# Designed miniproteins, single chains, continued (4), part 48

Each design is a single chain, and the fold is of that chain. pLDDT is the mean over its residues in the fold that is shown.

## One batch from the design tools (miniprotein)

Design m13765
Fold by ESMFold2-Fast:
Structure m13765 (fold): chain A 89 residues (1-89)
Amino acid sequence: SAAEEAAKKAKEAAKEAEEAAKRAKEAEAALKPDNLEAVKALTAAKLRAIGSAFTAGLYGKKGGEEGRKAAEEAAKAAEEAGVDASGLV
């Protein structure tokens, strides 16, 4: 069904948000004065986390309860990455 496909896409986006949150934490741990590569990695990870959480939110609304749970997990992952995603669920 359309709801099942939307739930699958929401779950995929949630996995991307979780991976981005992991990359953000790794980049934060690598932050040192003048470590521009760590700053770039952190910025890229945060942008990926919010983008993935937004995608999960869009598909989550169409994916029934499973889609909604995936959207909530993606938003939580984005918050763990230091991005405010509360409006995306």
Scores: mean pLDDT 81

Design m13766
Fold by ESMFold2-Fast:
Structure m13766 (fold): chain A 71 residues (1-71)
Amino acid sequence: GSMQKELLRLIGEILRLIGEILDLERELANLKRNGGDTAEIAAIEARIAELQARIAELKARMDALDKEMAK
């Protein structure tokens, strides 16, 4: 049904965002190891935090859909 399609879409978006975080964490580790610019390191850390916040919002929407489907 419509709610199942929305749930799968949200799961797909969360998995995509997790992939982006993993790529950024790898880049961050390389920058820290190689003496990268402090401002660049801070910018990547801020982007990771933004993506984590977006995942939390998507998980909240999934929880709301799960509760609605349980009715």
Scores: mean pLDDT 85

Design m13767
Fold by ESMFold2-Fast:
Structure m13767 (fold): chain A 73 residues (1-73)
Amino acid sequence: MMNKEVLELETEAGVHEIAAAVAERLGDLEEAVEHLEKAIEYLRKALELEPSPVLESNLKALEERLKELKEKL
């Protein structure tokens, strides 16, 4: 049960990561920020259910990317 929920949360995070990358390419930094924030929320929920060094690393990478984008807003 819990593993399915974690996978669904990781999938949602991945969808938002892709959407953020597309928005960045289009120069829509506001949309990119919104998508990165959602990806971070989903990864945090996944980590709360199942701690994982890989997910923690991914979360940190997204948080740094979000900081970089916010500096350009």
Scores: mean pLDDT 83

Design m13768
Fold by ESMFold2-Fast:
Structure m13768 (fold): chain A 95 residues (1-95)
Amino acid sequence: MQIETKAKSEEARKFFNAGVLALQAGDYDTAIDFSKKAIELDPNFAEAYMYLGEALAKKRDYDEAIEYYQKALEIDPNFEEAKKKLQETLEAKKA
């Protein structure tokens, strides 16, 4: 039902917003948990995959971060911020 789909997307957005706040506070584990919950509710939420990747990159889990940035780009190939984060993480892995 359209109402149920909308409710799931709204709930996913709430978890995503909580994850963004956790990431900004430097609580990367909480950011990962909330971003994963957002993805569970909305598997096509490209922005949630990107922020999950960023939290993992902050923990230096570069390989897993790269995988999530790639998933964000599979969902939204024009997601410029995800492309930028992927490139930055690939360079960080070299250093």
Scores: mean pLDDT 84

Design m13769
Fold by ESMFold2-Fast:
Structure m13769 (fold): chain A 82 residues (1-82)
Amino acid sequence: IEELVKKAIKLALEAGKELPYDDQLRVIGLVLRTIGALIENDYEAVIEDLKALVELFERLLGPDHPYVKELRKILEEIEKKA
């Protein structure tokens, strides 16, 4: 599960570069929250924060964007293992 969360974080940071600066800061904030939850082994909080990242990217890039589709896939795999 930790490897999938790391993959999601890397992808979110890469996708974040395509966003306006204010939204980039929001992505960074959500990533930091996800890392904090992972350190505490709070997988419910990890899933909630990753869902918030997916929703943000869906809203800004659209649900059919390749980054959004890959983040959704990783989130689904994390949910199955948590």
Scores: mean pLDDT 80

Design m13770
Fold by ESMFold2-Fast:
Structure m13770 (fold): chain A 89 residues (1-89)
Amino acid sequence: APKKDFIKKLLNETPLTELLEKSNEEVLAYLKSEKSFLEEAEKNLSPDTLELFLKSRLKQLEVLEKERPELKPEIEELKSYIQEKLAEL
């Protein structure tokens, strides 16, 4: 079962709508921290819940890439990481 504290973190994540109002520098900081958050998710979520979470995150990153094309390389790196994790499930 996932840790209760991690589920609370998931429920309190910055919504995509708020993220899109942030500067590119703040979005880059989010993308860097997100990799660590995904590693924590892998340790705390069941495989089925992790798959749903990772698929949701990919959709969010696709929207972010469309709205912030200048951040495409960093977004694509994170998307590739998520796709690799999904392939391991």
Scores: mean pLDDT 76

Design m13771
Fold by ESMFold2-Fast:
Structure m13771 (fold): chain A 96 residues (1-96)
Amino acid sequence: MLSREELDEEVEVAFAAMILALGKIAPDEKQGEYARLAAEVLARLSRVTPEALRIAEDIGRFLKEKGKVDLMREIADFLEAQGKRELAAAVRRGAE
């Protein structure tokens, strides 16, 4: 049975995925801001799901492909500072 808390978390994960998808089609100067916004949404999660980890890896991969490695490190450090160490590791792993 899907609880309200589980639904709220699934909605936040979907929202992070949508923000990242918009970032991938955005002008180059806005791409980094969309990646930051997606990471901020992931940082609000009370539980780290496999889907949240996939989105975090996709953030790292996207930023590496765009040559924004310093921003990737900044986002990973931000997530770790928010207590989301698994999400931070996923961002770094996506950039490998």
Scores: mean pLDDT 85

Design m13772
Fold by ESMFold2-Fast:
Structure m13772 (fold): chain A 64 residues (1-64)
Amino acid sequence: SKEKEELLKKAKEVEEAKKGGIEWFEEIAKESSEKEKEAIEKGKEKFEEALDKKAKELEEKAKE
C-alpha cells in the first residue's frame, strides 16, 4: 500500500542519513588527535545504533 511504501522510503532516508553521518565522523576523526579519535569512535557507534534502531522500527511497521 501507499502507507507501506512511505514507511519504507523513510527507513531508506534514515539509512542514507546514517551513511552521511558515518562519513562525517570518519572525516573529523582523520583530523583529530589520538585522544579525540577514541571519543569520536564511541560517538559514531552510538549514532549508528540509534539510526539502525529507528530504521528497523520503520521497516517492521511497514511489514504490519
Scores: mean pLDDT 80

Design m13773
Fold by ESMFold2-Fast:
Structure m13773 (fold): chain A 55 residues (1-55)
Amino acid sequence: SAALERALAEALEAAARGEADFTAAVEEVARAAGVSPTAAADLAARLAEEGRAPV
């Protein structure tokens, strides 16, 4: 969902700034959204590759 993608993009941005641990942030977003950590990590990787996540 768009909300999940936004939350993951924000987590990636925080991790890029050194404000958060990437793995922990992705797991937290996954838990809040009710998706598996693997699915959230796969989506986060795709967002980073597509240049949609601020890095």
Scores: mean pLDDT 73

Design m13774
Fold by ESMFold2-Fast:
Structure m13774 (fold): chain A 58 residues (1-58)
Amino acid sequence: MLEPVELDDASAVLAAELGDRARREPLSDEERRRVLEEMRRLSEAGVRDPEALARLLG
């Protein structure tokens, strides 16, 4: 792919970063909610890869 449209958004990068942090540190209620919301946003935006969505929680 010359230009990935699916994850061409800052929110996708933020969601991945939050997922990595959550894996290394215990999630606060607010951070867990943010990760969940970002997963939903990515899914609605057309990210149909369940593995990628699952990694946002890890």
Scores: mean pLDDT 59

Design m13775
Fold by ESMFold2-Fast:
Structure m13775 (fold): chain A 58 residues (1-58)
Amino acid sequence: SAAAEAARRGGLAAARAAGVDEESAQKIGTGSGQIGEFLGAAAGRALGEREARDAANA
């Protein structure tokens, strides 16, 4: 998702700017991306349920 990609890139860029080694920076980027993906999936599910309820009541 776009949120996961943005979080991953942001985390990686911040880690590299702080002088973290590449292996650790990649792990930080991956973790940030996973958090972004979970948040994006939760938001998407909530929006989908809202749209389904609106459609069912229309």
Scores: mean pLDDT 73

Design m13776
Fold by ESMFold2-Fast:
Order: structure tokens, then sequence, then C-alpha cells
Structure m13776 (fold): chain A 95 residues (1-95)
């Protein structure tokens, strides 16, 4: 799906739309909006963390690890990303 591009849309607006669609269970739309936020701001740790959460909810644990690691590279103090990364590693150890 193509995202609506508007000149007034900023990183916060796109991240907010991603979170909205994530809560609605529309994971493909959530991913597209978080990807658009990252394209506008490649140092957006929050968007990487939220992508990790979407992939985690879909059971795509390898992708979840990749995005949580990217969030932690940008912001090493993101305790939520750190905790979720440990959770995913524990799940994979049981596979």
Amino acid sequence: LLLPSKTEADVMFLTGLGMHYFKEGKYDLAIRYFEAAIEMDPENSIAYYNLGKVYFEQGKYEEAIEYFNKALEINPSNNDAKRNLEKVKEILERM
C-alpha cells in the first residue's frame, strides 16, 4: 500500500499514524507509516522500536531483533527495547 504523502506531515504525525494502525491490528499499514517516519528521520529510535513491536506481534522474531537492535544503537537508554530484545531471545532459545 502506498502511503499518503502530505507536505504538512512530519515524523511525529507519521509515527502517530503507525501507532494508531498498530492498535487497530492493521500491521501492514503500521509498518508502512513507521517506515515512512524512518525515511524522513533515520535516527528516529521510537519508530525503530515500534517496528520491532509490530514484527514481534506477528511472530517475526528475527526482524523484531533487528529493529530493537537498531533502536538501541540510536538510543542505548531505551529500556523498553532492551527488555523486548531479551524476551525475543528467550523465545528463540525455546525454538
Scores: mean pLDDT 81

Design m13777
Fold by ESMFold2-Fast:
Order: sequence, then structure tokens, then C-alpha cells
Structure m13777 (fold): chain A 69 residues (1-69)
Amino acid sequence: KKKEEIEKIKKEAEETVTALENGADYWQQLGAQSTPEQAALYNQRSQQLRDDAEKARKEGEKKVKELEK
């Protein structure tokens, strides 16, 4: 029961991280094709998504640890 829940959380976290990293890559690519001013905004959004991806990964790890208590 808990093993299935833990595996589900791990999978959901990995999928969320992958989606956020793909989003970050998209904004970074747009930045490379834009003016310096636009590139700054797109790179900021890209970095925010990468930070969110790290938070999602760590949150998933914490939830797994809590369920193993």
C-alpha cells in the first residue's frame, strides 16, 4: 500500500520536473532568438522554471520520507 503510493509520488515528481525543465528550455531558446531586453525576461522565466523543478524534486523526496515513517 505505502510502496505503491511512494512509487506514484516519485513518478509524479519526475514527470513534473521533466515538464518544468522542458518549459525552461523553451523559454531559453526564445531568449536566444530575441533582443537582449527580451532575452533577459525569457531567461528569468527559464531560471524560475528550473528553480521550480528543483523544488518539485525535493518536495517529492520529502513526501516519500514522510510516508516511510
Scores: mean pLDDT 82

Design m13778
Fold by ESMFold2-Fast:
Structure m13778 (fold): chain A 60 residues (1-60)
Amino acid sequence: MTELVLTMPSKEEAEKLAAILKELDPSIEAEVEGNTIRLRSPLSVEELIGLVLRAIGDLL
């Protein structure tokens, strides 16, 4: 299990990023607390980071 914590500029952006990540891979668990996202996944750290970068690109 890989766990990653991300801080976004706003709660709304955190919720949008979490939704995009879950859409990209349903095995990702995303918990949003304020502007912080806690990700848990069976993916490797490298795979999870790759998906996060993709999701951030989709937000821009």
Scores: mean pLDDT 81

Design m13779
Fold by ESMFold2-Fast:
Structure m13779 (fold): chain A 91 residues (1-91)
Amino acid sequence: LTPEQRRAEADAAVAGVRATAEDIENLVKDYKEGKISLEEFIRKSTNLITAGGILLAAAVFAGATPEQVAEAQRHLDRAIKASEEAIKEAK
């Protein structure tokens, strides 16, 4: 990969982490609104959390800046925490 290609990969991976965090937050909202079952919520959130972690690792490997990585990590961590809270509060 050229330096330009690696920069593009890093930027794409960072954007992917942000999009995944948003997907997790939307999934929490759908669950709280009763649009999906608890079982479906757990399955889908687990898959998204795994995907987010892979994308974050890919961003680091591709040479994303420490600032980009830290920001993406904060977004993902907040979304994961919201998901965990929703599961604990499930009724």
Scores: mean pLDDT 85

Design m13780
Fold by ESMFold2-Fast:
Structure m13780 (fold): chain A 84 residues (1-84)
Amino acid sequence: SEEEIERYAKILKDFIDKLEQLAKEHPENREEYENLIAMAKKALEDVEKGDLKTAHSEFLRLLIWALMQKNRDELLKVLLESMR
């Protein structure tokens, strides 16, 4: 539905904004955050096109990639806060 697309897009936009803030606060982890931002933007593009199946797959890949990072606990916390 349109409401579901808007809600999911809002979650992804909030997640991107929080990751951009983390990149400013922790420039030593910039490459990690920039990779996640790129993945989140790709998922956002698919959500805005109404392709929720592709967006879901891209988001799952993002989550798996985040679990492999040094800052995984902080990344997962930010994601959960964005889903609020």
Scores: mean pLDDT 81

Design m13781
Fold by ESMFold2-Fast:
Structure m13781 (fold): chain A 104 residues (1-104)
Amino acid sequence: AQVGLLDVRVEPNPALEGEPARVTTTVDASADTTVEVVAELRDAAGAVVDRASATGDVAAGATKTITTELVPREAGRYTVVTTVTGLASGDSQVAELPLEVLAR
């Protein structure tokens, strides 16, 4: 089944250090499938400093919203890299969003 990545949001943006940032991913599929969403928090050097994953079942022609949480431990500029994979097909989509993290 072909999987589409329709929207990715990270909230709050800016985030606060030590507080969870919620990553909301909206997906669709051309056939019934289970989807895996992997969200990675990458620092300015490109290092993965946090990772979260979730799975969800998506019906053909429906949209599904899947939520993951990332916790930035230090203030700075980050990139949230979200990968959506259809488990039956191995089809993958990737989106990148900037995330600013403020000090407490």
Scores: mean pLDDT 87

Design m13782
Fold by ESMFold2-Fast:
Structure m13782 (fold): chain A 99 residues (1-99)
Amino acid sequence: VEEAARRLIERVRADLERMAASSPEEAKRLGAETVGWLLDELIDVTGDPVAADQAAYHVAQAAEAIVKGREDPSKREQYLELAEKHLREAEEIALEAAR
């Protein structure tokens, strides 16, 4: 089960990296799509709706940070660092719950 959670986080990371390389409008749309399917998948891999909701919240914050970095390139590095911190938090929550 931890392997499934790890693979899901790897998929999320790939989606966020694609957003970071996209236009601001495309990044916003991709982020909304990722957040839209993520909660159900997190519930499936963790078996813990509370942990899934917390992890999904952190992914949503990471996606928002990437979009803001795309809208303001002067702060891109700051927002990418914030996104990485949120993604790491989501990963820790999901992996712990999936044990």
Scores: mean pLDDT 84

Design m13783
Fold by ESMFold2-Fast:
Structure m13783 (fold): chain A 74 residues (1-74)
Amino acid sequence: KKEEQEKLNKELNEESKKRTKELLEYLKKNPNYSEEELLKLYQEGIRELIERLLKEGKLSEEEAKAIMEELNKG
């Protein structure tokens, strides 16, 4: 259903935003991390979450693709 997919996508986007903000704050305090390293850390964390949810069938491939697309944009 569109409602279920939209809700799930929103939850993932909110979680992704929270993690991004936390990582950005962490990077500001630890400038030893480059922007590309920051993106790698963020992507690895989100990727593992997405893989787990996909394996359990709790996340649709469409939602996973949308999240990865945003990460790919930088």
Scores: mean pLDDT 65

Design m13784
Fold by ESMFold2-Fast:
Structure m13784 (fold): chain A 83 residues (1-83)
Amino acid sequence: MIKEELKKKEKEALEHFKKAIEAKAAGDAEAAIEHLEKAFEALREALELGKKAEPEKAELYDEALARLPEELAAQKAKIKEAA
């Protein structure tokens, strides 16, 4: 069921965001970036599943999906500059 897959991807994204925060706090920029990339990948998949579940909101999901690569690049740049 799409709802269960969406929940699974949301959980995967949250777990990777937590690991990215922990790695950043530990001064491990490489690990922080790796977990951030995995978190954004899971978030992208969750948004694609959300679009399938709610096609009437497809435009809203498309806007969110379009912003993900730019937001990921910005967050990665901040980690690299802090290292």
Scores: mean pLDDT 82

Design m13785
Fold by ESMFold2-Fast:
Structure m13785 (fold): chain A 76 residues (1-76)
Amino acid sequence: ALPPLTEREYRVLRAIALHGGEATLAELAKELGWSQSTVSRTLKRLEARGLVERVGNVYRLTPAGGRALAERMRAL
């Protein structure tokens, strides 16, 4: 199984889902009230885990990312 989401990873995945499954770095930074560097580092980790994918300047929630988010939401 994939390791569980950290709080930051959960917040970023939730923000992408609330944007309809796709968001830019700038949109996520504004939504979360975080610096772009913090969001970028978290997105890089999520991309390495296959939970988001980058298409141009847009980050998309993958099916695996959607499942991880749903599991975290049920656990909380």
Scores: mean pLDDT 83

Design m13786
Fold by ESMFold2-Fast:
Structure m13786 (fold): chain A 114 residues (1-114)
Amino acid sequence: MKEEIKKLFDELEKTVRELISFVREAAARHPLTPEQRARLDRLIEEIENNLKKAREAVEKGDYEKFVEEAQRILDLASEAFALLGPHLTPEERERFRSLLQRIVDLLAELEKLA
């Protein structure tokens, strides 16, 4: 395993955990329907599961699987942004976009190492 891949995973895990924390706090502050809350909870659970799979892929040196799981995390986080975004303040939307952009940048760095 390349040390750079481990570092990128650590940065991804930190960013994803910050994103999950932000999403949960924002969802608690804003009026969401029970159906929207249930969908958001499922998206968070899927993100956590894909983060675990990404970790396992990194530990096994499976770079293709790591990139695949990181891309799935980005897709799920983007879906959470689409669901929650209309309810957010401009400052909260910018924070969410910033976290998504960090995941995009990490994926670009992963692709350079392939």
Scores: mean pLDDT 86

Design m13787
Fold by ESMFold2-Fast:
Structure m13787 (fold): chain A 100 residues (1-100)
Amino acid sequence: SALSAVLEAFSEEYSEEVEERLKKAKTEEELKELALEYLTKLFERILADPAAKEDALKLLEENIKNAVDPAYKETLEKVKEYLEAGDVKKAAEVLVKAEE
């Protein structure tokens, strides 16, 4: 559910080839692989722009403060820590794994 929402929200920011692969995804595993690729590219883009990085980290902090589910809160805290460290791949992996 959340995985599909993330993929739909960011599809317009990626190449036509990735969009076509998303349309052909028939399994949860294929959707997870696409989400990992999308999120990794999104995080790389965010970290390349200091203003976008600051805005993203602020949004994550607000979401952490408003989170009522402990597992969801822990996931967002780990994503924030990895993004602050510049580890975009691990940030994406944590978020995708939370959708299991």
Scores: mean pLDDT 69

Design m13788
Fold by ESMFold2-Fast:
Structure m13788 (fold): chain A 70 residues (1-70)
Amino acid sequence: SMEEIEKLKKEYEELANQFNDAVLNEAPKSEQIELLEKVLEKGLELAELLNDPALKENLKELYERAVKAL
């Protein structure tokens, strides 16, 4: 439903803001990566509900870059 999409989008944006705050406050890399993974998981759920394969691929690429940075 549209309400589910709006809720998931809000959760995605809130997690993205938490990730950005962690980067700005120089949080440990492990915490930054954990937040990034949560952003990616919520983003993938959003992409699935939106039937947006481009968003899904972009999020997977971002995740792979994050994993390689480990």
Scores: mean pLDDT 81

Design m13789
Fold by ESMFold2-Fast:
Formats: structure tokens, sequence, C-alpha cells
Structure m13789 (fold): chain A 84 residues (1-84)
């Protein structure tokens, strides 16, 4: 199991870094009043966080997976707020 976890961690970290970068771009777009761009970026960040959560779950990293799933839900909720 340690090998499976070790192999998953770099992929999870890459997806999390990209999701965080997109979420930050989304916040900047939101602050600039570009709500359409902010929505797209939040939705993309949520998708990456959800993918990272799935990989974490498959690797047996349940606490990490739960945290990432909640992060994805929060990002999607923000996109929905801005779309309304």
Amino acid sequence: DLLEQAEAIPEILELVREADRLAEEARRAEEAGDLERAVRLYEEAARLAERAAEIAREAGLEEVAEGLRRQAEALRARAEELRA
C-alpha cells in the first residue's frame, strides 16, 4: 500500500496545485468583475480537485480525499453563486 500511496501523491499534488492556481485566477477575475471567466475558472478548479479526491480515495488516502471533495464542492458552489 505504501507504494500505491507514494505513486499517487505526486499526481494528487500536481492536480491540487493546478486547482489552487485556477481558483486564485478565478478570484482575481471575480474581483475584476469578469464573472463569466470567474465561473469557468472555478468550475475547472473544482473538476481538478474532484479528480485529485478520486485518486486519493483509490490510493486509500480517505482523509485527503474527503478534504479535496469538500474543496471541489466549495468551488462549484462559488461558481453557482456567480452564475445566478
Scores: mean pLDDT 85

Design m13790
Fold by ESMFold2-Fast:
Structure m13790 (fold): chain A 62 residues (1-62)
Amino acid sequence: AEEAYQRGLALYQAGRLDEARAAFREALDLDPRHSRAADHLGVLLALQGRVEEAQAVGRRTA
């Protein structure tokens, strides 16, 4: 859980949002009481939804 959470943070900082989301979810699956992983997953899902949609539109237009 702890290792998965740290990996999620590293992936998030590297801009690998999808992998970061998976790592935070894995941390919660291993430790359902890991509130910081839950918080990060929630924030990342909101940011990822907007970023992914914006990137898809940008690439299509460009």
Scores: mean pLDDT 69

Design m13791
Fold by ESMFold2-Fast:
Structure m13791 (fold): chain A 60 residues (1-60)
Amino acid sequence: SLEEVRRRIAELEKRADELSKQYDEALKNGDLDKVNEYVFELAEVTLELIHLILERRGLE
């Protein structure tokens, strides 16, 4: 449903914000292993968000 898609988008936006902050901190600390981990997780969350936004547009 549209309501479920909106809820999932909000959840993933929150996750992306959290990961972005962790990525920035890892960069400042020079922790390249964590930088790589968070960049891949951010990419996955971003792709899922794109899919859900497209699904929402199909429902609206």
Scores: mean pLDDT 84

Design m13792
Fold by ESMFold2-Fast:
Structure m13792 (fold): chain A 80 residues (1-80)
Amino acid sequence: SHEELIERIVEGIKDVVSPEQLEEIRRLLGRLLDAIEAEDSDAAVAALGELAGLLSTLSPEQVQHLRETWIREFSKYEAS
């Protein structure tokens, strides 16, 4: 399920972001995945825009950790 994917991503980054950033990332990833599953392009673009805004507040190292965790966990999710 996409909830399991989100929780794995959240677990992978919890030591490199603040608790507030972690909950915001969890919320935005949930909205993005819900929009993709619903094939709602407008909602997906809106969620991507908010996620891009959040990422702009993170350090380059935090963004890199999120990117690596996303690639790893999403690849496992697709393979399942």
Scores: mean pLDDT 80

Design m13793
Fold by ESMFold2-Fast:
Structure m13793 (fold): chain A 86 residues (1-86)
Amino acid sequence: KELEEVKKKLEELEKLAEEAEKTGDEKIREEAEKKNEELLKEFEKRRRETYTDEELREISAELRAKHPNASEEEIRELLAKFMAEI
């Protein structure tokens, strides 16, 4: 259930990031940044949970969707940031 909630939040961030990129709206960008920070703090609480390879692939896919112009290296860095926070 908690993983499903995280997926929904990631999808919301993805859509907000796309809207911010397309419209250039400062308010939408600020909302995306705030939700991203909230999601990262939520991952800090759940960091002690063991993620399966499947779950890590799902998170990686969401990050890639959020940052479509990011390189593989940048996606790995973002994933590492999520996993490193405790």
Scores: mean pLDDT 67

Design m13794
Fold by ESMFold2-Fast:
Structure m13794 (fold): chain A 55 residues (1-55)
Amino acid sequence: APEAASSLTEEQRKLVLEAGKAILDGDTEKLEEYIQRLKDLGFTEAAENLEKLAK
């Protein structure tokens, strides 16, 4: 159930969405910030997927 989602899960969703917008806008600085935050929070797979998508 979505109610069982932690604050970390919500943070991951927000960071992925913002990173996606940064890719569309060509804002590499914002993208790097969101990727770094995802790695810091332990969402390394999401960060790696975003790096691949940005190539």
Scores: mean pLDDT 74

Design m13795
Fold by ESMFold2-Fast:
Structure m13795 (fold): chain A 63 residues (1-63)
Amino acid sequence: MKSEAELELEEELAKLPPEEAERLRELYEELVAGFERIGLPRHLARSLAAAAVLVDIRALRVR
């Protein structure tokens, strides 16, 4: 089951140009792997990684 942050991230990535979406998707995957390496469960790692990428997207839109 996907978290709200994961669903929001998928929606935001769908709105971006493919080049930007791919870059952010790679960042998300690196963050998930990083959180899993420090012992977080996969579902929590995915949720936190999605939230972090969303913060970057929102910051970019405000600037």
Scores: mean pLDDT 78

Design m13796
Fold by ESMFold2-Fast:
Structure m13796 (fold): chain A 110 residues (1-110)
Amino acid sequence: SEKEKKLQKALELLKQVQELLLQAFQKVKAGDVEGALKLLDEAIKKLEEIEEITKDFPEIKKQVENAKVTLEAAKEALKAGDLLSFEVLLIATLGELYVIQRMIENKLKE
């Protein structure tokens, strides 16, 4: 169905966001803050794409909006040189993405 196609695309984009966040963390550990910020910006853009795709699923859309806010906070912490707050917020974002993944997978089983 069209809804299943949208959820499948959202799941694929979500996996890309997870990969970008892990790469951004590796860049920060290597001292490449500029490279990390570029990856975070790409991740935020993909979350915005997921938000649009999931507009017909308001509970999922709400969780995507929440994850985007947390990730934007992680980006601002990194810009400020607050590496501890960055790491905490990045872990929080990954947890929120896991919840979104489970919500999408549950809808696909119905």
Scores: mean pLDDT 91

Design m13797
Fold by ESMFold2-Fast:
Structure m13797 (fold): chain A 70 residues (1-70)
Amino acid sequence: SEEAERLLEKGREYLKKGIQADKAGNHDEAIKLFEKAIEYYDEAERLGSEEAAVNSAFALIYLTLTKLAK
């Protein structure tokens, strides 16, 4: 659906921002951005996006690793 595609795009945008923040050493910012990415991916998954489910799992891995690096 158009809504699922839009939410998937938003999730990808926040995931990219989170990775950039993490690389810059801004771990607190990265954590918030990864959490936002997961929110969008979870909503897209509820609307039937299998891609969002996989991307949510990757965002969770990034979130966990960033919390451990902090």
Scores: mean pLDDT 87

Design m13798
Fold by ESMFold2-Fast:
Structure m13798 (fold): chain A 60 residues (1-60)
Amino acid sequence: MSEAEKLLEEFKEKIKSEKDPEKIREIGVEFRLKARKTLSEEEVEKLEEEMEKIAEEHSE
C-alpha cells in the first residue's frame, strides 16, 4: 500500500472504535498533519476528502 492508503486505513481503524465526534475530529487533525509531512499536496487533498467522507458516514 502507498503511504496515503496506510494513513487512510489507520484513520478508519482509529475512528471505528471512537464514539465521540470531538475525538474523531482530533484524530482527523492528527492524520492531516501526518499527511502534510510525508505526502504531496495532491495526495493530501485526496486523503482529506476520503477522511471527511469516512467521518461523515461515522456520524450517521
Scores: mean pLDDT 77

Design m13799
Fold by ESMFold2-Fast:
Structure m13799 (fold): chain A 67 residues (1-67)
Amino acid sequence: MTEEKQAEYDKLVEEFGKLARELIKKGKDQFVADMAKKVNEAMKEGLDKRIETLKQVIEEAKKILEE
């Protein structure tokens, strides 16, 4: 179970990394920095909270890229 959750987290980190590169190309550096801080703060809450937070920031990043 923990290994499966870690694999899900790693996959989400890779997806966010790709979105972050595209956001930086569009001059959204501050948004990327703010989202990274939010995910890092969620590390204190445990793996499930980190996965939830990362999913939320990925969806927000996708919405910004669609503009």
Scores: mean pLDDT 77

Design m13800
Fold by ESMFold2-Fast:
Structure m13800 (fold): chain A 58 residues (1-58)
Amino acid sequence: MSLYELAKEYVEAEKTDPEKAAQLREELVQRIMDETGLTPEQAERAVRTIVNHVKLEA
């Protein structure tokens, strides 16, 4: 699954299931860290950017 697809699942989960949204958020951060070697802080910023793009395209 691409980061974009995972971010879309997160945005949808925020509407109906806060617990699932929290888990998907953590998955996004972890995946960015695993693929890029960024720190948790940098990965959080990257997740915010991706999520904002998904929300604007909705």
Scores: mean pLDDT 79

